Designed miniproteins, single chains, continued (3). Designs and how they scored, part 114

Each design is a single chain, and the fold is of that chain. pLDDT is the mean over its residues in the fold that is shown.

## One batch from the design tools (miniprotein)

Design m11967
Fold by ESMFold2-Fast:
Structure m11967 (fold): chain A 72 residues (1-72)
Amino acid sequence: NAQKLFDELLKNSTEEEKRNINALKAVAKEKGIDPNELVLAYYGLKTGNQEYLDAASPEAIKLAEELLKNAE
């Protein structure tokens, strides 16, 4: 359940991480990707969390990989 994973991530996030989550959600909306899936893909790749990656679309994972390569 992507929504449950996202809510748990958001609850455990620092103020700086919440700002990054809001920025990722804005990028996702601009690209027509589910905002929760992009956030889960980004943190899944960054932390090695396979459960987050399994909840994200291939499109979200690809965008998250691009954002991480650019250090954004």
Scores: mean pLDDT 81

Design m11968
Fold by ESMFold2-Fast:
Structure m11968 (fold): chain A 64 residues (1-64)
Amino acid sequence: PALAIALARKELGLSEADVRRAVAMARAGHSYAEIAAALRERSGNERITARAVRGLVELALEEE
């Protein structure tokens, strides 16, 4: 999803692979808090919140 990837890069410093992983984790039933924790561990970006992940995943799913 192009718009979600562009937003994630600009706002959160996340890659396309990180966005795809977040969507896959959400589809697998992980909470947004769990996804945010995984993305923080991978990226080192402490500013990744459950709220930010929710917005990102919802945007990505709207583009599909």
Scores: mean pLDDT 81

Design m11969
Fold by ESMFold2-Fast:
Structure m11969 (fold): chain A 64 residues (1-64)
Amino acid sequence: SREELWRETDLALGYMALALAKVAGLSPEEIRALVDRYIERVAKTSPEVAAELRALGDELLAEL
């Protein structure tokens, strides 16, 4: 489905972003804090999108 394709793309981009953050020297704690702050800001305008991002972020951050 379209939703499945979007989720696969988001995961791939997320893993790439995590790899780049690690190469840049960010700690797991710094990466988690950045993700949390971003989701909190999105939640102010789009709570539903923030919930989807939280699920995606938790999946990606489990790799840390």
Scores: mean pLDDT 74

Design m11970
Fold by ESMFold2-Fast:
Structure m11970 (fold): chain A 68 residues (1-68)
Amino acid sequence: GPLEEAFLAEVRALLESDARLSEAEKERILGLIRQGRGDAAGALLLSRGLDDTAERMSELIRRYLASL
């Protein structure tokens, strides 16, 4: 729905803003988010040492879930 589409657009914009992520990594992380696997997406970012991006993504997920 519109809330999910807006949320996914914000996630995509966050990932696109991080020059440390390859295009394949961005697509994999976005795919995990689409599958409801925010835990796996966060773990992947943390395994890459991208703690700042992981924290920002967690905040986006928290706000999206609070909007449901």
Scores: mean pLDDT 87

Design m11971
Fold by ESMFold2-Fast:
Structure m11971 (fold): chain A 80 residues (1-80)
Amino acid sequence: KKIEEYEKERNKAFDEMLKVTDEAAQRVSELRRQAKTDPAKKEEYDQEARRVISEAQQRVDELRKKYTEYNKKIEELKKK
């Protein structure tokens, strides 16, 4: 029962990690496209793209930590 709950939380963290990565990649692609169509705002779009990447990386790192923590809890319970 407890293992099943931890597996659900682990899988949820992994799914959220993929979602954050995909959404950030799409947003960065859009910003780079906009930078090509409006060169006067290129610096603004480049700065926003870097911010999106940094925020996504921080979120992914937090989710990866959650994934690892739940995975360790599952392994610990399986050793009983």
Scores: mean pLDDT 83

Design m11972
Fold by ESMFold2-Fast:
Structure m11972 (fold): chain A 100 residues (1-100)
Amino acid sequence: MSEELVTEILMTLDEIEMVVGPYIPNEEERKEFRKKIEELKELAKKLKEKGAEVEKLEELLELTKKVLEEIRELIKNKSLTFEKVMEKLEELKKKAEEVL
């Protein structure tokens, strides 16, 4: 169960990377974005290794999916910025670190 939740978190992070990448015109900002995604993937893997509670992993998955939905709305409204993306990813990192 926890393995499946972590896999779904990782898949959702991959989808965020694929969806956002084309909309960041600055190469250095794209590298920083990819670095933040990798940090979040490593945190998700650590949560699995430490045996994080299923309920906490479900909360993290729900937040990760919410971030993806919010990013899709920003793209639809042509209001996606590097700053807004990084703020949302930082919220995910804080939640993951609280669960760890």
Scores: mean pLDDT 84

Design m11973
Fold by ESMFold2-Fast:
Structure m11973 (fold): chain A 70 residues (1-70)
Amino acid sequence: MDSIIQSFLDKAKEYRKKADKLFAEAKKMEKEGGDPSKVKKLRFEAEILDGVAALIEGVASFLRRKKEAA
């Protein structure tokens, strides 16, 4: 059970790192006068990854609380 929770948290960290990289890339592209549609796409992908990471963290937290309450 702890190994499953840790696996979820590790995966969430991976997605957050990917989201951070995409946000940084979008910001750099916007600063350099890049294609606005590409900037929007990068931000959208980053927001999706950040949201998925938050959901995974929520599931891990729920599983931890259920284990402690049982």
Scores: mean pLDDT 81

Design m11974
Fold by ESMFold2-Fast:
Structure m11974 (fold): chain A 95 residues (1-95)
Amino acid sequence: DKTFKEIQKNLLKLADEAEKLGLYEVAKLLREAAKLVPKDIEKAIELLEKALRKAKEIGAPMSLIVEIGVQEGLLRMILAVDKIAADPSLYSVLP
């Protein structure tokens, strides 16, 4: 619960930073991902991957790219842990 709220807060902060840089499409994707974090983590990750690709394509600051990547990585780890908790046999397929 607290971890999801912190990720959501971080995504909204990154969206504000992207908007200040004129990166409106990236900002929109980050805000949409933030809304999906408590509901649909897999879709939130897909939106963050799209935001990350767009940020790289338009030459966004490396700090913004890295921070988006960190939030995506955290969501991927949470999703992986949740899947292992449901079925421990999946442990061998973790990256």
Scores: mean pLDDT 81

Design m11975
Fold by ESMFold2-Fast:
Structure m11975 (fold): chain A 58 residues (1-58)
Amino acid sequence: MLSLEEAQSIVGSSSGASGMALAASRNPETLALLKELVEQGKGGLNTQAALVVAESAN
């Protein structure tokens, strides 16, 4: 599992991951979708990082 520090670094260096983290932090439906993608092993490192950052904000 990614640490919050690692997730913040990835989100800070990727516009795609940053956008996903922002969307998920503002919308519970988007957060649920990211969680589903991570559970299915889809979306890769950026999606996992976005989920970790968004969950830490809620």
Scores: mean pLDDT 78

Design m11976
Fold by ESMFold2-Fast:
Structure m11976 (fold): chain A 66 residues (1-66)
Amino acid sequence: KKEELKEFARKVFRERLAQGMSPAEAAFYALKEVKKKGKELGISEDDAYTAANEALQEVARELAGE
């Protein structure tokens, strides 16, 4: 489901950032992993991309103090 995919994207993005990756690098890997998981869950590429992008924006806003 889309919410599960968003949660997965947030987790991957946070884990990559914790490893010392830049936000751009972490986002690249998060999008890659989400696309793969979306396929396994039967979610369309468009929906997977939307869910991932929303999740990454949420984490980015949290890190910016919003």
Scores: mean pLDDT 77

Design m11977
Fold by ESMFold2-Fast:
Structure m11977 (fold): chain A 77 residues (1-77)
Amino acid sequence: MEVKVLEDLGNGNYIVEAEDGRRWYASLFEDLEGEHWVLLIDLETGETEFVRVPDGDKETVMKAVREGVERLLERRK
């Protein structure tokens, strides 16, 4: 699924939108172990997903966003 950044909120936080108009909140954060993660929140359902990332690079974050969106959509089956 192709997703685009609708709004860059700063500090690794984004609103992203899919081709069908669905939206997610995405946040880059560091866990208690010092590992980087992307938190995704489905703005329609409130369901959340976490995807581990090796770094805070925008391409890496966007790849994780696409993966997390697919996981959230699969949970609805």
Scores: mean pLDDT 76

Design m11978
Fold by ESMFold2-Fast:
Structure m11978 (fold): chain A 91 residues (1-91)
Amino acid sequence: MFPIQRKITLELNQRWTRLYRTQRAQVEAQMGPDVADILADRRTLDLLNRDVDQQYSNSDPRQQRYMDLQRQILDQFRSLVNRRIQLRQDR
């Protein structure tokens, strides 16, 4: 049995992968490959944040504890993604 934090992290990673594939393809087609990774990361993060906020707004009070944990884990995930973007820009 996985802890709640691990379950949320896996679900966020699965949602990220799905969104990233779509955004990466669109950005590469529009802007070319040189900036595709950075722009896809930024757009995917924005979409994931909006999706989590929408779920929170529509959640039952009993689900709000899960949503609060999801937001906390998303904050950590956002920090890691932003650091990855910065490292790619410094390349």
Scores: mean pLDDT 76

Design m11979
Fold by ESMFold2-Fast:
Structure m11979 (fold): chain A 87 residues (1-87)
Amino acid sequence: SVEEFRALVRELKAEIRARLPPEEALLLETALDEVLRIFEKTRDAEKTIEVIEQLRERFLALVTDPEARALFEEAARRLKELARKIA
């Protein structure tokens, strides 16, 4: 459900804010908001996973901080798993 996906995004954003500097946290939170927007609009697991992978490639090319990279990879993994189960 969208509710489960929204809850996971909220959980991930809280962890990101707790662990990362504000600038890096904002960049990652913005990516998560885009993923949520696409899932809410399309209700399509495949399209959501496509967007997650596109954002992952862009984020990892831009961000060099190991903690931010690790948090993004974990967030992407969890969001893709949930999208496959609920859509």
Scores: mean pLDDT 83

Design m11980
Fold by ESMFold2-Fast:
Structure m11980 (fold): chain A 68 residues (1-68)
Amino acid sequence: MEFEVVLPAPIDKLSDEELEEAVKRIEELEREAGQPLSIVSAKQTPEKTVLTLKPGPISAAQMLRAEA
């Protein structure tokens, strides 16, 4: 099982609102999966970040909150 989440900017350039929306989207996916989803890869361009998530012990939503 693999999920993809697209963020509208590089991780260090995300606004508080963009970060919160990404966290909400990941929390929704974790609820649907019934388990935490961990970030297994991140691909950044000047315009966006693409996160690949898989079942894992560390919540991607919690990881993104730590970056803020």
Scores: mean pLDDT 78

Design m11981
Fold by ESMFold2-Fast:
Structure m11981 (fold): chain A 100 residues (1-100)
Amino acid sequence: SKQDLQSVLQETIQRLQELLEEAKRRGDEETAKLAQEAIDVLQGALDLINQTDDPETIKRVAQNVVETLRFFRDRALELGDEELARVLDDTIRRLEQLLS
């Protein structure tokens, strides 16, 4: 549902903000940048779905988020940030379940 999608996006943004703060404390600029880019994508998606009740548009936004998060997850793995990769992967799985 739209509410389930909103909850997944909001929870993930909050967790990514925590990881962003941790990366900044460590001086890990690459991980911090990746976490910020992921937050920006999710915030943009949340803003779009909040402005529409069209199920097809909501589904398309969710599909685009999944695709983008797969890229960020793979990048997190390359950077060796297993926690960031895990958070992104968990979100991908939750979104894919909502799209089924």
Scores: mean pLDDT 89

Design m11982
Fold by ESMFold2-Fast:
Structure m11982 (fold): chain A 85 residues (1-85)
Amino acid sequence: DGKVYKNVSNLTFTNTTLKNTRFIDVSNATFKDSYFENSGFINTKNITFENTHFKNSVWKNGDFSQSTFTNTVFEDSEFIDNDFS
């Protein structure tokens, strides 16, 4: 629905469906039991993913070195210049 979350931390999304949303400079976020479509994630870090589905999403310049991925699906999604170490 075109929402923008910028310069925020400690976000939690549970049982949520979001479309056309942008997340910029977001840290320490949790995405659980949720669905995201056509969403962009820029400069995100320390993210927890659990039972979540992302479709047509773009993840750019993120730091996922301390992120966790449990039962999460990235469908037709792009990861550009991210750190997974």
Scores: mean pLDDT 82

Design m11983
Fold by ESMFold2-Fast:
Structure m11983 (fold): chain A 80 residues (1-80)
Amino acid sequence: LSDDERRKKVSEIFKEMNKKMNEVEAEGAKQGLSPEEIEKRQLQVMIDVLKSKMDELKKISESVYKSFQDLIEEFEKELE
């Protein structure tokens, strides 16, 4: 893949994450969840989206794949 194609793929993943996070915020607010609970759910959704894209990321770049593995581990630690 070209650098432009890699950037586009990464951008699409972050766009999907942002959409899911916004949905979690809206639904959590509607359910009367605390801001802390909404943040935890948003973090879980980010982990889920990133994990779902790991196979695609591995095909794009080993470096990008490693960066996303590190992000997943970081987010999982925040949920502890």
Scores: mean pLDDT 80

Design m11984
Fold by ESMFold2-Fast:
Structure m11984 (fold): chain A 113 residues (1-113)
Amino acid sequence: MRQELLELLERAIRLLEEAIRLAEERDPSKVPELIRLLEETIRLLEKAIELAEDPTVISQLQEAKRLVEAALKILRDYYENKSIPFEEALRQVIGGAQGAITLLRAAIEQLQS
């Protein structure tokens, strides 16, 4: 169980790092791929929350999921409705992903303690 949880968190971090790289390209044609990366990250975090037993870890994973969901909403608002500027959507995706990575790394450290 601990090993499966760690593998899910490491995979989520890898997807978020890829999302940051893709967002930094500032290419609107990459937005559908960016949406898919954030959606997959949310699915991994939902599984991780179900497996987690430590309240501190659960709290960190829930906050990481909230940040990714907020970034996805903003990116979808740009993609579907053009209701937010592209550069603002990218800044919020990068910031949200970086915040989520920090929380996931803290959760991994807590699990290894």
Scores: mean pLDDT 89

Design m11985
Fold by ESMFold2-Fast:
Structure m11985 (fold): chain A 75 residues (1-75)
Amino acid sequence: SSEERRLRQIRAKLQQQILDTLNKVRKGEITPDEAKSKIQAVLDEAVKAGLLSPEEAKTMLKVLENSVESLAKLS
């Protein structure tokens, strides 16, 4: 239960970091390349924490990279 709580907290923190990064792209505060690098680092941390497999992280990265490109066009 304490371990499940800790993993939930780590997941929430990593999800918030992704959302904050996407919001900064939308506002034009960071470049798409900077955002992609930050998202990759967050997903790498999720894999290290055991929250995602490498394959799941790769799939999620592709989806999030597409989101970054779409948001950058709106800036």
Scores: mean pLDDT 84

Design m11986
Fold by ESMFold2-Fast:
Structure m11986 (fold): chain A 76 residues (1-76)
Amino acid sequence: DAEKEREERRKEIAEKFRKALEGKYSDEEIEQMAEILENAEEELVEKVLERLKKEYVPVSKIDQLAKEIALELSEK
């Protein structure tokens, strides 16, 4: 069901981000990011992760960052 799928997706994103961004964000911040990205396509999630590896982005701006990257991906 959709709720279980969102929960699993959120968990997957959180685990990926915890490993890649070790020590850069708190566990609570990682969970908030996963919630923001729970409906995002895998490519968008990967692009957000790559940006976060290069610079620190506050959790409050992750939704904006995801929207900006989604626009970049739509501009072929």
Scores: mean pLDDT 79

Design m11987
Fold by ESMFold2-Fast:
Structure m11987 (fold): chain A 74 residues (1-74)
Amino acid sequence: MSPETLERMAETVQRLMDLLAETVPRDRFDEASGRLGELLLDLAEGRISEEEFLEGANRIVREYLPDAPPVRMA
């Protein structure tokens, strides 16, 4: 994975965490942010692909932010 790709994904995670902080209670925020952090770590360590990361992130968005638009990185 390129450093630029990881940076873009980290920026996406930060935007989602900001939206979660404004939208959900702290307990839900802690759960969602932890799961997003795990996805980003797995991506950084090469355990998952960019596509797998996007699917995981979209799953979290659907679960915690059902009214939000899906995550896109392309």
Scores: mean pLDDT 75

Design m11988
Fold by ESMFold2-Fast:
Structure m11988 (fold): chain A 93 residues (1-93)
Amino acid sequence: MEAPKVFLELQKEIKEAGEELREEVEELAKKAGVSLTPGQLAQLAYVAKKIGREALEKLIKAITGSIAEEDKKKIEEEVKKIEEEIKERLEKE
């Protein structure tokens, strides 16, 4: 059998998010002083679609250690929630 449909749909959602938000995510990464691969940009774009652009800016700053610990924890919790949703979608196949 081919890859599970939910896995292919998730990959498509990540790719589409990367295409839609690529320029914005690249600009935010450059502003924060971070170099990202195309795959990392697509994943961050997907996260931005789930939590919003302002939270993505804080997430990128958290990677560079430039934000308050409280904001970093809140963003990490949101990212963990998204990872759990992805895991649940994959497990249901």
Scores: mean pLDDT 65

Design m11989
Fold by ESMFold2-Fast:
Structure m11989 (fold): chain A 85 residues (1-85)
Amino acid sequence: MKYEKRVEATFGPDVDGRDVQTWVEILIEALDNPLSPKHLEEGRVAPPEEMKSKSKKTSDKVIELAKQRLLELGVERVTVEEVEL
């Protein structure tokens, strides 16, 4: 893959970095979409467009939840960057 998505979070010393790491990992997984190439290793084929749309909506909800949880933990800034490989 030519581009990789990276999530960075800025937080104060009173924030549990382990909890921040957990939600950052969840956010990265949601950004990858459950129908990503990683799922081809499980022998799954690409579903119809309608099913792809439903999976994207689920990922969008998880992304919003993860962002909300990071904000609740006291994270000041969350950035999502595309890194060229």
Scores: mean pLDDT 59

Design m11990
Fold by ESMFold2-Fast:
Structure m11990 (fold): chain A 104 residues (1-104)
Amino acid sequence: MSVEELNEEFRKALEEMGLTEKYSQEEIDFMISVMIAADKNRDGKISYEEARQMLKALSDFSDEEIDELIKEGDKNGDGTLDIEEFVLLLHKMFEKQPSLRPHS
């Protein structure tokens, strides 16, 4: 998936979640870069393992806290996160640790 396609899908997910006014374009660009780094197979889905590796790289969360964040994001319980679920995961992460946001 291209950066332009990801930008459109992220904006759409944020709008559907009522979060459009909560995030700047710079913050959305950061979220997209994180997803690109995590989505190694470029299928537009993040596995639980990819999400764990990403969260461990970005934060000091314990394995238990990471598992809880992933569960909160995975609304359908299929073992993968789509773009909307991944946006929700990042939103929950920033709520728990605001210092992880690119704007201090």
Scores: mean pLDDT 75

Design m11991
Fold by ESMFold2-Fast:
Structure m11991 (fold): chain A 88 residues (1-88)
Amino acid sequence: SSIDLSEEELRERLIAQARQALATNPDPKLQALAQALITLAENPDAVEEIKALLKKAGYSEEDADYVIETLRKWIEANKEERLKLIES
């Protein structure tokens, strides 16, 4: 069924949404957030690169850590919400 989404398909959809936000929003901080989400979804071990990107966009080190944790939780929550829809 077309709604039977693997983790890879969920990741691809999140990346597509983030890329759309990156293309349409000129705010450099929001663009950095979208790029961080794309990078984290593609490589969950790229934490240091994501921190550097966020800090370059004007985030503090503490804010960058918070953003990374928030994005990780958001990716996991999005997966859980979609799984609940399939199990319903």
Scores: mean pLDDT 68

Design m11992
Fold by ESMFold2-Fast:
Structure m11992 (fold): chain A 70 residues (1-70)
Amino acid sequence: KVAQAQQLIQTGEDLIARGQQLIAEGRRLMAEHPDDREAVLRGIGLMLRGIGLQFQGEVLIKKGRELLAA
């Protein structure tokens, strides 16, 4: 029970970290190529993917905390 909860929390933290990296890459791409429509669209795509990973990570952390509380 405790080991499973810790694994969920760790996996969630890893997903949040990867999501932050994608958001940073997307912002950098848009800043470096503001007049390039293709680069801006790719940057937006990276940021959206990163936000999705952060949300998934938060869900896993919540599930892990619920297991620890029971």
Scores: mean pLDDT 85

Design m11993
Fold by ESMFold2-Fast:
Structure m11993 (fold): chain A 70 residues (1-70)
Amino acid sequence: MVTEGQAIRAVLAATSEDPAGVEAAMREYVETGEVSRELIERVIAAAERASGIRPSPELAARALAQLASM
């Protein structure tokens, strides 16, 4: 089971692996209040490559929202 803290750290690691994908996802969240499935899956794949952790779409979306609010 992936914890919320693990998901946040994994998505932070994804910013180094695929900065364009994470930026696009955060921009979409700021503009629409949600992230498309395509961008969420892109961020999840980058997080898994960078950290070995695969967050659920729900945890990835929450982590992206938290990063956008920082």
Scores: mean pLDDT 81

Design m11994
Fold by ESMFold2-Fast:
Structure m11994 (fold): chain A 78 residues (1-78)
Amino acid sequence: GLEELARRLENVAEAIRNGDLNQAQLAHALAELTREARRIGAPEEVIRALEDAAQAAKDGAPLETVAERLEEIARRLR
């Protein structure tokens, strides 16, 4: 559900901050999280924010920026 999605987003943000994920791994993880969000019927705003974060990662946005976006999305799901 939404709580599990929030936890997964927090785990990905933590992995970014710990240096455990590179840009390509992050892009794939975000694509999977976006599919999960659609499957569980998450709010459209959340799905769009995840798609935007995934696109930013693919476009080489700073990892810190992506982590901050994921933390914000996780807060909105709580």
Scores: mean pLDDT 83

Design m11995
Fold by ESMFold2-Fast:
Structure m11995 (fold): chain A 89 residues (1-89)
Amino acid sequence: MVEEALARLRELILSAVPDGSEEQRELLIEAIHIALDRDGDGVVSEAEFVTFLQQRLGLSPAEARAVHDAIDTNGDGVISLEELLAAVR
């Protein structure tokens, strides 16, 4: 389930730049991170990311939290740009 949800997130990003370079994909991921960072603190909160996954990918709250936890590799409860890039690469 988490792997399928991560695959859907990757597909969303790749479908926006299907023939794009790695640099173009990284710029899109940065733009998504900026769009989700509603507080402007440079990180995406669990609530912001879980809401995004539910709204855009149709995930359940449990699936969205599992995807968040899989991307949050340092366990600090927020998603950095580096964590998001690592999850989608």
Scores: mean pLDDT 73

Design m11996
Fold by ESMFold2-Fast:
Structure m11996 (fold): chain A 56 residues (1-56)
Amino acid sequence: SQELLLRIAQHETGASPAVIREALKLATPEEAAALLNKTGRVTPAQAASLKAALLA
């Protein structure tokens, strides 16, 4: 479901898959969640679940 979750994240945040992967890969969990939340389309809970799925 990682691929499906990535597509959902792209739709929710409006960012490209590459940007989402970079945010999750390069930041601490807190920074990754904050960056996703700053897109204005992802809740803290969604950011946490997306981080967990894409980083695992």
Scores: mean pLDDT 59

Design m11997
Fold by ESMFold2-Fast:
Structure m11997 (fold): chain A 67 residues (1-67)
Amino acid sequence: MSEVQKLREEVIEAAKAGDPEKAYEAAKRLGSIATNDEISQTVAEAARVGTPEVVDAVVKGIGEGLK
């Protein structure tokens, strides 16, 4: 599995678990290596399975990783 696919799965699993800290850390790493399309797809998937708090953590993590 590619690093991007692994990090996407980590974000989605953290979202399913309701774990904003893990979601943030995985999303930060994802934001540093993934394309805009991969990021958008991951955020959409997290929004389907996660709480607003977890989705907020994902978005903030990605934003930090994009620097």
Scores: mean pLDDT 83

Design m11998
Fold by ESMFold2-Fast:
Structure m11998 (fold): chain A 96 residues (1-96)
Amino acid sequence: AEALEKGFPAVVLEARSREAADYALRVVQEKAAENPDILGVRSAEDPETGVYRIFVFSKTEQVLTDVVAATLQAMREAGHEVRARAASPEELRALL
């Protein structure tokens, strides 16, 4: 409970294919390595739906938004489908 109340902004990227998920994860990890405000990147697969999720945590909403926007642009240019949404508190509890 306290960890969630003190949590940093987080976004989840969802991909329907392993190839798109691996590409998105690579782009996010490269951006995270260059930006100290990115606190972590975690990937998870939903075996029931086949959806791949990549969680991105940041100290600031601005850096999170910039990294996500850059990743979505790279995905579009590569012809891969991915969507971004805010991570729910319940999803964050499962990862923390």
Scores: mean pLDDT 76

Design m11999
Fold by ESMFold2-Fast:
Structure m11999 (fold): chain A 116 residues (1-116)
Amino acid sequence: MTIAELAKEVEADPRLAPVRQLALDALSHMATAIGAIEAGDDEAAIEHVKRATESMLQALRQAADDPEAVRRLAELFLKGFDEAIETAKRHGASPEVIEALKKAKEAVQEAYRALL
């Protein structure tokens, strides 16, 4: 699944309306990180992973009173990380990029578990 397909799911889901801009911002930064990975720009990749993660964590916090919205957001964000990690592996990204993606994914997973 592409980041563009995940963004379309966010746009189409009326339950995500209150956090839609944060979720789309997060996915936009993830798409930029993937582009940087494909270009071999490790510094830009890590920076955009950080920005994506910050927006993801903010979206989850703002959705906290709606467990179903939190679940849907977490699923979308984790799929985004899986796509980025697989792209990083395919393009031979540095260990630093792969570790940044894994730590960011873990932070989102921990935030989701805390809201259950």
Scores: mean pLDDT 89

Design m12000
Fold by ESMFold2-Fast:
Structure m12000 (fold): chain A 77 residues (1-77)
Amino acid sequence: MSPEELAEEVVKIIEDYHAGKITPEEARDRIIELFKKAGLSEEEARRVANEVFSLVDRDGKIDKEKVLELIRKALEE
């Protein structure tokens, strides 16, 4: 999975969460699993998932470009 594809999947999960389709816990678990599939450890995946949620604004929107930057940095570590 490319960083761009991973960013798209993360944004979709956050949008589903904001739309009330999934719980906050389910959204976090899905993001963690995506990062683990991308090659991150469980600890790194959990850290990055928390950082993703910090990027969600007051209106439940998330900036895909900021998510992509976060993913690129995480995959380089």
Scores: mean pLDDT 81

